# Designs tried in a protein design run: designed miniproteins, single chains, continued (3). Part 33

Each design is a single chain, and the fold is of that chain. pLDDT is the mean over its residues in the fold that is shown.

## One batch from the design tools (miniprotein)

Design m9189
Fold by ESMFold2-Fast:
Structure m9189 (fold): chain A 68 residues (1-68)
Amino acid sequence: MSAAERLKRVARRMARRGLELGLSHEQVAAAVRRFVAWAKANPDWSEAELEAQADRLVDEAAAAQKAA
């Protein structure tokens, strides 16, 4: 699987998890944009690092929603 395909797969899982946690489509889109920007800034990422970062960004978005 190419780096682009791995990134898309993790982003898709991230979006699904965000929606399951009650995030809006706009909040999910913002989290995915932050994730893609992070991946571009850190090109030597492993698949485990991609998944961990995606989970962290969704959790941060969910926490911010509860604080708002």
Scores: mean pLDDT 81

Design m9190
Fold by ESMFold2-Fast:
Structure m9190 (fold): chain A 60 residues (1-60)
Amino acid sequence: MEAIEEAMKRMEQLIEDVRRGAEEAAARLSPERAQELLANTAKVVQNMRDSAAQRAAKLA
């Protein structure tokens, strides 16, 4: 159980890093490109959360 909690903490940190990196990159892009990047980043974050939830369920 603790291993799953550690993995979830690392995933939340990675999600925060990805979100921050995308925001920094978006700031230097055109509005259209920024919108595409942020939308793609949101999809990646959702996929990461879904994968983590499925793995946690499988290990339970």
Scores: mean pLDDT 78

Design m9191
Fold by ESMFold2-Fast:
Parts: sequence; C-alpha cells; structure tokens
Structure m9191 (fold): chain A 55 residues (1-55)
Amino acid sequence: MPPEVELSEEVRKVTREIAEELRRIGDALHEGLERGRALGLSGEERLEIAGTLLP
C-alpha cells in the first residue's frame, strides 16, 4: 500500500468500470458510424443512424 495520497483501489476500480461502460457505448456508436460510412452516407446521416442504434 503506497503511503502517498493517490487514487485508492476503490476509486481506480470505479473509474475502470465507468471507462468500460463508456467504451461499450463508444463501440456501438462507432459501429453505426462505420456502417454509414460503408454506405457512403453524409456525416449527418451517419450520426443520425448511430443515434438510432444507441438508446
């Protein structure tokens, strides 16, 4: 256990859990954007489709 004031194990664990959840959301958004890109859709159309796929 480090004596210095740093992020505790609990804070690091919660931060990792939040980061993982955000990563999952980002992955779903990215897949929607990639699908739109493959279809040659505009940036706005790609974002609209990605938004439809995400809650």
Scores: mean pLDDT 68

Design m9192
Fold by ESMFold2-Fast:
Structure m9192 (fold): chain A 66 residues (1-66)
Amino acid sequence: SEEEIKELEKEIEELEREIKRLREELARLREEGGDPEEILELEIEIGVKEIELGVKKLVLEKLKKK
């Protein structure tokens, strides 16, 4: 439905904002010479969220084709 599309678009926007925040934090940690383990954990978190974003975008595309 149109409502499901709008809800999913909001979830995608929120997730994109979170990924952007995490990427900025990752850039800061890399520039400051942060702990390699913290950097790795953040890279994993970003990767997981990017997969989630990809899945949500695929679902959105499928809903828009109906």
Scores: mean pLDDT 85

Design m9193
Fold by ESMFold2-Fast:
Structure m9193 (fold): chain A 76 residues (1-76)
Amino acid sequence: SPELTEEEREELVKKLEEELAELRRLGADEALLEAVEEAIELVKEGKPLEAVAVAQSRIAELLGREDALARIRAAV
């Protein structure tokens, strides 16, 4: 069965979209913003663990910073 209910999935998407908006306000690189958008799409497809893994991996690669990972973890 899916790990998240429909309500939980919608809440997670909302949190990720809020973090995406915050990253844009901070002037994050376009590649980083694309990684977060990809994670949001995966959550919408019912793959939240894959979304977290992809986001964490790509954010770490692009920024090399735990600050970005902490934001993604807080949103998910």
Scores: mean pLDDT 68

Design m9194
Fold by ESMFold2-Fast:
Structure m9194 (fold): chain A 65 residues (1-65)
Amino acid sequence: SVIESLSPVEFQVLTLLIEARRGLSPAEIAERLGISQSTVSRALKGLEEKGLVERVAPGLYRAKL
């Protein structure tokens, strides 16, 4: 499945968004996971391309469930 093809960072970002049940900014995701915003932005791009997350407002992303 698409979930089985995720990188470890993509999996962590997706799981956080599912647990949060709201839109999160890349900065907030980076803070919560202890990783760089550039790493989060690359993971969010990959997750959007896979159809697993969406941008719901400027600078806010959520899981597609």
Scores: mean pLDDT 83

Design m9196
Fold by ESMFold2-Fast:
Structure m9196 (fold): chain A 77 residues (1-77)
Amino acid sequence: SAAEHQQLVDTVRRVGASILKNAERIGASEDFIQRIRDELADLERQVEAGAVTVQQAVGRVLRIIGELEDYRLQRLA
């Protein structure tokens, strides 16, 4: 539905903003932060266009979170 679509868009935007704040908080490089911004912007455009399913959008968000976690762990090792 249109309401479910809007809820997905709003959720992706909110989660994306949180991911970016976390990347900045951990002192990630400007290049890494820009890469994450580009991935989140692409995902948001695809969700707004209805080009991805809810499951696909969730999978892409989890992948981006995984990229941030991998970056953090590499910096601790």
Scores: mean pLDDT 85

Design m9197
Fold by ESMFold2-Fast:
Structure m9197 (fold): chain A 67 residues (1-67)
Amino acid sequence: SAGTAAFERRLAAAGYIPAEYADQVGDGVLNAATHAALIRLQKALGEPADGIAGPKTSAEIERLGAA
């Protein structure tokens, strides 16, 4: 979906998606690269690294997309 593709691009721009998955960024599919990026973002925020987008994780993803 467009929303998933935007989410992937935001995480990639912030450096959270590994380079080997760069060609999958923006494909609109929640895959292993996107899940790994969520975990890395949660670790950077000091949140539990469970791969589930909570309020703080969601707010940071929106902030990255606005920047």
Scores: mean pLDDT 64

Design m9198
Fold by ESMFold2-Fast:
Structure m9198 (fold): chain A 79 residues (1-79)
Amino acid sequence: GSRKAALAAAAGILGAGAGAEAAYTGDGETGIRDGELGIELGREAGSEAAIAAGEKGLAAGKAAVETGKPEAGAKAAAA
């Protein structure tokens, strides 16, 4: 199987999930964890898009934790 494609897909899903968790549920801590994991998997896959998704998820998680507002996480994920 395509290991790089599988890692890139997993990293993208984790990054997108992190942003959604922070923005929708207010669970910024899970958003931070999944964003960081998405970045690591994206680096292993060599996928700039997956790394970017993970970085946005991490930023969304941090914004939600720092402000206590899911809306701040959503704004960070959209940037």
Scores: mean pLDDT 69

Design m9199
Fold by ESMFold2-Fast:
Structure m9199 (fold): chain A 68 residues (1-68)
Amino acid sequence: MLTEEEVKEILEEVRKYIDSLPVSPEAKENAKRMAESAVRAGANAGIPKDQLLEAAKRVAEIVAKEES
């Protein structure tokens, strides 16, 4: 299981990525919420840090671009 510190690192990296996307503030907020939920769920499931970071970035990008 990932530590709280590792989860925090993933969330910081994902938030920076989302803030770089050319989408509305509302889309960024929704992407951040969805990415956080995905990271927390994956961490509880024992998914490795590197895989979680990649997955969270993809989820965030899809949500921000409204490609669900």
Scores: mean pLDDT 77

Design m9200
Fold by ESMFold2-Fast:
Structure m9200 (fold): chain A 67 residues (1-67)
Amino acid sequence: MTVGEKVYELLLKSKEPLSVREIAEKTGASPGTVSRILKNMVRSGQVERTRVGNTTLYKSAITPDPL
């Protein structure tokens, strides 16, 4: 499993949006590696980026939303 696969799987399982720091800690990857992967995933539409105050948070674009 690649670091990118671990990052995306973590986002799919998370109920809340996660910061680069939280993703790095949970996956064991460096913050720089996680940031680069997330930037690529946002560009491809796989991940949504949200800014809350001074913090940038990331969430999977393919999360189930029960009506």
Scores: mean pLDDT 77

Design m9201
Fold by ESMFold2-Fast:
Structure m9201 (fold): chain A 115 residues (1-115)
Amino acid sequence: LRVRAEFRGLDDQTWELRLEFERDGRRASLRITVTVGDGEVRVESELSATTPEQEEALRALAEEVRARFLAGEPVDVAEVLRRFLTRAAGLDPAEADELTERLLAALREEIRALG
């Protein structure tokens, strides 16, 4: 099982969240880029998955994140991670919760480094 979660600031107005999963030849990836400036919010997503069911789950997750950002609502990164792991990657909720905590700890470190 390989799981990766990365957060980085591309510039003062642009942030990127990247989530990747691979197990037993199945892969799922989601990349969300958010740009905030001049009173506008733009959200772009790129996704790929081995199965149609995983792709649909990723699309639904990306749309929910986009809708929240466009509405000016807070996005819970832990919830995004949990949904990626359970719905897109197909992990058991208990395994997903454990991995979410570990990945979130790493992401918080990256976010803190950005100031």
Scores: mean pLDDT 76

Design m9202
Fold by ESMFold2-Fast:
Structure m9202 (fold): chain A 59 residues (1-59)
Amino acid sequence: ATELRKEAVKLIFEGKYDEALKIAEQLAKVDPELARKVAEIARKMGYPELADKIEELAK
């Protein structure tokens, strides 16, 4: 879970939207609370669509 969070956040900072979403989807299945935190980071970084998709996967 923690490693998936680090990878997703790194990909968001690099602007790799599709790769970040795939890792966040895996994270949402293992740790939905941590996936929601990644969604918050994506929203703050200017990727609201990515954030919305991650939040939907983590509910």
Scores: mean pLDDT 81

Design m9203
Fold by ESMFold2-Fast:
Structure m9203 (fold): chain A 79 residues (1-79)
Amino acid sequence: ELEKIGEEAIERLEAGVPVSKLSELERLAAQLVAVDRILEKYDEVMKNTPPEEHEKVEERKKKLEEIKEELEKKIKELE
């Protein structure tokens, strides 16, 4: 239930709880949820982007997917 942990961590941060009060898992899960939400938005952006701009949007999406993979690795290392 990493998604739920991440959502709760984001809610606590928005309520003004300091990052130092979050566990490392909660911080990484919050970042993972944020990245997933941005990636969902990129699918919509790609559909509305002219063909000549697709390469630039794909490059940005690929970098974000790499960030997601690194976050997932860090979460596994906390086991």
Scores: mean pLDDT 78

Design m9204
Fold by ESMFold2-Fast:
Structure m9204 (fold): chain A 99 residues (1-99)
Amino acid sequence: STAEYYEKLGIPAVKVESKEELEALADRAVPGGTTREEEMENILGEKAKATVRERPLPDGSSLVAVLLENEKTGEYTLVVGVRDAAGNFYPLAVFSYEK
């Protein structure tokens, strides 16, 4: 799973009890961010619905929260991090919900 992948990279996923808790965490991580929906491939090459929240920072980086929804598997993963001005993403926290 996406959460297991980040755990193997040394970023343990914090398990939560609902999808709504993931959405609230994303809003708190990127306050005042713009929200867009995208279709993204996860690390396993599976297409999933993604809700991206992003707020530009004065140095040209941005705060990013990506909520990945795989309704077929029941896996929901929130990745919070920073994107630098060159487009490199640095994950800082991962949260997961699985029904």
Scores: mean pLDDT 79

Design m9205
Fold by ESMFold2-Fast:
Structure m9205 (fold): chain A 69 residues (1-69)
Amino acid sequence: MISPEEISQEALDKMIADLQKEAETLDDPEVRERVKELIEKAKNSTDPKEQYELLLEARELINRERVRK
């Protein structure tokens, strides 16, 4: 588990940007929209731990979509 003190806003912003770029590479518009929703929810959160958790959910959706052909 990562402590909240290890999650900086700069790291979260970079993760948001990276996930946003990855979402644009998804062929399934429904999955892409769900990923974007999680990213927007993370942006609206003031808790770094909650932001990170939402971003991890987005990354997991991207990874699952890419692994399944």
Scores: mean pLDDT 76

Design m9206
Fold by ESMFold2-Fast:
Structure m9206 (fold): chain A 72 residues (1-72)
Amino acid sequence: MIPSKEQVEADMYLIGGIIALKYGDYEEAVKWFEKAIEADPSLKPLAYQGIAEAYRKAGKEDEARKWEEKAS
């Protein structure tokens, strides 16, 4: 299978979000995960979990909970 251009870009954005989370760049992590969703909406569950984790680690627990509910 040859991945589409959109799928390759989405995977790169998802990886960018994960790396940003690891280094504590939570604002950047949210932006990367949002770009991943725009490129490939099928990544919504994974991206929403990443966004929720970013908000939780940033101390925005109410926002994190809303995104966790969207991921389910």
Scores: mean pLDDT 80

Design m9207
Fold by ESMFold2-Fast:
Structure m9207 (fold): chain A 66 residues (1-66)
Amino acid sequence: ARLRVTTTLSVEQLTGLALRLMGIPGVRVTIVGENELLVETTLSDEEFAALKAELESIPGVTVEVL
């Protein structure tokens, strides 16, 4: 499954988020813009839902399912 992640985070905070996500097995992160990440996963539906919920809980982060 795929997520578009749009943020109002600083470059340092966005980099930290990207590195954290890249550390998850089955997750691929592509930096698409200055405040935008494309997240591609081979996670189960339950793990994907949990990741989406975690990302949505971060202030300044908006998540769209693609």
Scores: mean pLDDT 81

Design m9208
Fold by ESMFold2-Fast:
Structure m9208 (fold): chain A 58 residues (1-58)
Amino acid sequence: MLTEEQSEELQKRFLELVKKKKLSNEEASEATAAIVDAVNAGETDVDELLKKAEEVVS
């Protein structure tokens, strides 16, 4: 599981990604699901979690 600091950084950077890519609600939901799946698989690196999100919506 992510630390509190990592969770805050992930949320901040994810919102930046949503704004930068102009993601729809559906795209943002798909990206969020990808992050959740990666966290459940043991990923704790915020950069890797955001990369997973971006790959789904690229």
Scores: mean pLDDT 79

Design m9209
Fold by ESMFold2-Fast:
Structure m9209 (fold): chain A 65 residues (1-65)
Amino acid sequence: ADEHLAKGRELLAQGKYEEAVKHFEEAIKLDPNNAEAYLELSRAYAHLGELTKAGEYAQKAIDLR
């Protein structure tokens, strides 16, 4: 779970936003209560211009904290 979160963050830092999304989605599948994974997924979608999805995942992260 944390492995996918770490890899997603690495890809996000490299500007590989679509690949980062895949790793954050895998982190969520392994731990659906991982608020950090939802927050990072929100950031990745914001970089992709998917602002509605970014807002939805940010809200989910807040709801889990």
Scores: mean pLDDT 82

Design m9210
Fold by ESMFold2-Fast:
Structure m9210 (fold): chain A 86 residues (1-86)
Amino acid sequence: SEKEELLKKAEELEKKAEELRKQFIEETSKTAGYMGKGIKYLTEGNKEEMEKYLELAQEYGKKAKELAEELKKAKEEAEKLKKEAE
């Protein structure tokens, strides 16, 4: 039935949201790690290594932001499909 198809799509989006949440946590953890290394090299006066790790932190932070936006969209679409199935 159409209702069963909507619920199946909602379940698939919920599984996608859970995977995106895990990826978001991983990329956020990497961002924090690279930021910490950047700060360490700043305190050591090593400008080259500092800039390298701060650039990596910015890159992984951008990936985390994109994952957060995809996660939000997946959750919103899953909720919409569940409501349509009611």
Scores: mean pLDDT 89

Design m9211
Fold by ESMFold2-Fast:
Structure m9211 (fold): chain A 88 residues (1-88)
Amino acid sequence: SDIRDAINNYVPGKLSNKKVITGIYTAIKLGYSEDEITIDLIEGSYSLFLRGHIYDKDGLNKAIEEALEFYKKNKEEIDNIIERIKKE
């Protein structure tokens, strides 16, 4: 999958694929803990995120920016989630 490929090529400290970051951000907003986040949950959460913005291109772009700002503030936690999934 696109998300699996993005995770396999992820380098800590750099902005990863926006889909991965947005998927993780959405899973956390849905109340999942860091240890519960799997690749399938990232894919499902990203799909849910897109369906929530189906008629609002500007809202989609703003929400992606919010996910990227969340990543900047929670970089170590998100990088740890990605590195854990890479080892699975």
Scores: mean pLDDT 75

Design m9212
Fold by ESMFold2-Fast:
Parts: sequence; structure tokens; C-alpha cells
Structure m9212 (fold): chain A 84 residues (1-84)
Amino acid sequence: SDADLRELARRLLERAREALKKGDLESAAEYAIGAAYVLRLLGVPLAEEALKLAEEAREAYKKGDEEKARELLEKALELIEEGL
């Protein structure tokens, strides 16, 4: 149901936030991508922007730009929360 998918997105958002607090940017990006993808399946308009930011954060992390990855993740997580 849509309610079950929204709950899944909430749980993924929470895991992304905890990973970010621990400095685990790789896990934070993966959870953020997952949450944004679930919101996209629900047809939430902000989900496409959140997904793009989370994917860009993952690429920044792969290139060793942890500051940019963190900034992009914070923006992605804000959009995911707004979309819930």
C-alpha cells in the first residue's frame, strides 16, 4: 500500500540520517537514494530532485569530495522529509 511505502521511505530516511551522523557517507547516500526512489514510486514531485541530489552525493563521495557529498546529502534528506 502507499502507507507501507511511505513508512519504508521514513525508515530509510532515518537510517540515512544516522549514517550521516556517524560520517558513513557511502551508507547515507545509499539509504537516501532508496528513500527518494520509494517516494518517486509514490509519485511525489520532490522525489526526482531528491534522487538527483543523492546520486550526485554518491558520485562526490567516490571522487573523495566528502564536504560536497555531505552538503548534497543534507539537501537530499531535507527534500525527502518534505515529500513525506
Scores: mean pLDDT 90

Design m9213
Fold by ESMFold2-Fast:
Structure m9213 (fold): chain A 74 residues (1-74)
Amino acid sequence: GKAEAERLLAEARAAAEAGDLERALELYAEALKALGFPEAAEYLLKAGKAYLAGDEEKAKEYLEKAKAALEAAL
């Protein structure tokens, strides 16, 4: 639920500050799942992995899909 998502967001922030962007991304995706948005979480994870691999075009495509999935669920 929301309390679980808040904890995951705090852990994601700590991972990002430590420079572990891949772990931060995974924790942000888990937070979205905890909020009830598993499809948005999956696309966000794919977007971040594409960005870290240097594929900005694919990252943008997956980010737009994550946004669409989130908007459809709201």
Scores: mean pLDDT 80

Design m9214
Fold by ESMFold2-Fast:
Structure m9214 (fold): chain A 57 residues (1-57)
Amino acid sequence: DARIEELAREISELTGVPLEKAREAIEKVVSENPDATDEEIFLEALRRLLEQQEKEK
């Protein structure tokens, strides 16, 4: 899905996480929230990845 790829790429660029990790986060959010908008998916995945970075510091 081109949309999932684009969202994953944007998150990877913003957070510095590998593209595969960003894609996993996007796919996870989509699976849990199939009716979510692209913006909701993006923000939730971004939140999760940033929270993970804070816990790893």
Scores: mean pLDDT 78

Design m9215
Fold by ESMFold2-Fast:
Structure m9215 (fold): chain A 72 residues (1-72)
Amino acid sequence: SLDELSDLEKLVLATLYKRGEATAAQIARALGVSQSTVSKTLNRLEKRGIVERDKKTGRYRLTERGRELAES
């Protein structure tokens, strides 16, 4: 559930839900957080199947699970 996510994970999820896709750098700029912190957060969400990364563009997007969490 959404309650299992940290505040930063929730903000990353909300940003991707609103924008459709974004790089770690774009998310970092949007949230006013370091790119390294956002990248670590995205890596955790990717391992949990909440986000996926396009290898060619470096852009992240929500999986179906990620969208369900963002809408709850």
Scores: mean pLDDT 86

Design m9216
Fold by ESMFold2-Fast:
Structure m9216 (fold): chain A 62 residues (1-62)
Amino acid sequence: GDPAEAQKYTDLGEELFAQKKYEEAAKAYKKALELDPTNSRAKAGLLFALSNLPKEVAQKLA
């Protein structure tokens, strides 16, 4: 993956999370982790985004 591209998706996830768009935020963080699995900010962001979603939706995105 590309760490610079991963950071772009991590930043997008944080912006979406701030807007309370948790499903979209989770998808952005997942994309960041596909590009850089070691990105700790994306990992934390995904966990927090998923914790704000119904269990059924969170399970499909995890």
Scores: mean pLDDT 83

Design m9217
Fold by ESMFold2-Fast:
Structure m9217 (fold): chain A 95 residues (1-95)
Amino acid sequence: ANELFANGDYEGAIAAYEEEIKKDPNNAEAYLNLGEAYFELGDYEKALEYYQKAIELDPNNWQAYLNLGGVYLALGEEEKAKEYIEKAVKIAKEL
């Protein structure tokens, strides 16, 4: 999965991460990686869904909050982006 993502095969990476989630539905890292793959494909709605799922499984995942901020920046939602980025920074400082 990570090799496919690194080589720019985002559709192949998505299929591989979906199989990982099918085997372990609590794998927060696989949901984070799915969100990143959908973001690279420009599917911001799917990216938001999977980053939100990663946060639901691991509320201390500051990378998922940072990535949510990145999606909102891409959508032009600067205030929402700021809220998520500030939350990511706060969580990272508490770890």
Scores: mean pLDDT 83

Design m9218
Fold by ESMFold2-Fast:
Structure m9218 (fold): chain A 70 residues (1-70)
Amino acid sequence: SSEEIRREMRKVYQEILDITQETGTPETQKLLQESSEILSKFPTMSVEEQKEALKRLEEILKEAKKIKES
């Protein structure tokens, strides 16, 4: 459902935010900015677009975790 997708997107965003605060790098700050932009567009999205947006946020989170591990 749209509510479940929204909740998961907020959870993923919070993890990106936490990593960005922990790492303090320009790379993670850029990823956080892109994530914030996705969330801001969420209210205008169809359910299919919301699913794609969540998938994109999950890929951003993977990149943030990769930077943290480096």
Scores: mean pLDDT 85

Design m9219
Fold by ESMFold2-Fast:
Structure m9219 (fold): chain A 68 residues (1-68)
Amino acid sequence: GDARIRAAAEEIARLISEATGLPLEEVLPPAVAALRASPDAARQLAIEYGLSEEQIERVERLAREALA
């Protein structure tokens, strides 16, 4: 449901915030939008923010689990 999507998006946003130094408030809306679109969109967002391969794989896994 929406709560599961929100929780996963918050975790994805936290990973992006920690990797980039950007405020969580700035990265949360794009994380929610990407996750709601698809796991591939969430993965692409992580790539665009410059996350490591391990972090990109973690983001994709979180997205797939939230959307299952």
Scores: mean pLDDT 85

Design m9220
Fold by ESMFold2-Fast:
Structure m9220 (fold): chain A 55 residues (1-55)
Amino acid sequence: ASVEDIVRAVIAEVGAEETRRALEGLLEGLETAAAAGQAIDEAFVEAVRRLLAAL
């Protein structure tokens, strides 16, 4: 299962609004960590951005 499949399942369970807020919070956390010098998986960040754009 892909991250997209998991997000689709979460949307079905809790709705698109709650899923979007969770993904926005995750993206903010990732951007903050990157600004602090943490190693971030860019492919994962890109996947989160694509999922948010699809919502």
Scores: mean pLDDT 75

Design m9221
Fold by ESMFold2-Fast:
Structure m9221 (fold): chain A 65 residues (1-65)
Amino acid sequence: MRPLTPEERRRENIEGMERTLEDIERARAAGRDTHDPEIVERLRRLHERLKRGEPVDERVEPIPR
């Protein structure tokens, strides 16, 4: 974690997750649903934890399996 401060890393993760969530919302608005609701809920809760400055235990990749 030396290349980035924890705060900078959190901001990058927040931005990435926001983009992913917006993409999902746009797909839903267009009548598409490209992800399971459970996966979406998982991303939302992780995004909220990052916004609160909580540690990221899962360290999930941008593409959940």
Scores: mean pLDDT 65

Design m9222
Fold by ESMFold2-Fast:
Structure m9222 (fold): chain A 58 residues (1-58)
Amino acid sequence: SMEAAEKMKRLSGADWGAAERAARAALAGNGTGAVSYLQASGATKDQAEAAVKAIGGG
């Protein structure tokens, strides 16, 4: 969880809260929700999708 959130933050540029929320969603199989959380925090669609795939949510 913490490692996934840190990786999500690093890849997407989102803040820690958004990255942790997105990482939990991705690991639960909710990749669409994870992408939406990251985009709401200012990440582009491409950055959000790449971060989710890197965590293993794809």
Scores: mean pLDDT 78

Design m9223
Fold by ESMFold2-Fast:
Structure m9223 (fold): chain A 59 residues (1-59)
Amino acid sequence: SSAVEEARRLVEEGGRAARAGDLERARELYQKAIELAKDDPAGENVLLAAQAGLAELDR
């Protein structure tokens, strides 16, 4: 779905923001990816990646 594709892009952007040290932007991007992927079975891997990204920001 287009929402899952958008979520996948947001996870990539979130990862780049996290590596650049922009943790607040990374959180926003991962949270948006979760919202887009959570209700679509095709989004399961993207949802897990976004959740893992958020967890790493709190370490």
Scores: mean pLDDT 85

Design m9224
Fold by ESMFold2-Fast:
Structure m9224 (fold): chain A 89 residues (1-89)
Amino acid sequence: SEEEEAKKAVSEGELAAGVVAGMAGILRGVARAVGGLSESQRARLRRLEEAAREAERLVEEARRALEEGDYEKARELGERAREIGLEGG
């Protein structure tokens, strides 16, 4: 059903958003442990943090669409969150 497909897409988007946020967290932890990051590592951290914020916003919007019964919008937003989360890695 459209509802089940939308719920699946939102769940996958939430997972992807969590993964990219976790990766940013690991890089921040490394920075604290070793007293800094290289320029390339700082650039990657910025990209991961940006991807995490964008994916989280899309997930929040997808959840609202799901609550409103707009399953097509929820699915599309969930899929976009998943794509951003995967591309950020």
Scores: mean pLDDT 86

Design m9225
Fold by ESMFold2-Fast:
Structure m9225 (fold): chain A 84 residues (1-84)
Amino acid sequence: MKEALKKAGEEIAEFLEAAARGDREEALEELEELVRIAEEAGVDASGVESVRADGEALVERMEEIDPEVLREGAKKYRELAEKL
């Protein structure tokens, strides 16, 4: 459990960092890895669908989001992952 949560936190951070750089392709690749981690951790189908939908929605609107907010989010997820 903790190991999977740690990997998910690190991947969310990488996703947000890619989004902050405006790297849509890299952000989508990180999102696919996050979905894979969720599936392997035993998250149910609705939970996996929610992760994908939320991630895709963020990518679609990433140009409307302050990159500073995305970088602060990434920092928080990395700190949470390091504490697990």
Scores: mean pLDDT 81

Design m9226
Fold by ESMFold2-Fast:
Structure m9226 (fold): chain A 66 residues (1-66)
Amino acid sequence: SSAEAAARAAAGAREAAARGDSAGVMTLYHQAKESGGDAELAARGAEAGRAGDAETGWRYAVQAAS
C-alpha cells in the first residue's frame, strides 16, 4: 500500500540523513508527495535538502508522508 511504501521510504531517509546523504533525503520528499502527502511540507523539505540541511529535509519529508 502507499502508506507502507511511505513508511519504508521514511526509514530509508532516516538512514540517509544519518550518513549525510542529502540526495537520499530528496528522494523521500518526492515519494512522500507522490503518495498523497502534504505538498507544502514536501516543498519545505526540498528547500532544506537543496540547502544541504539533510536532517531538516528528512523531518519535513516524513511529516509530508504521514
Scores: mean pLDDT 63

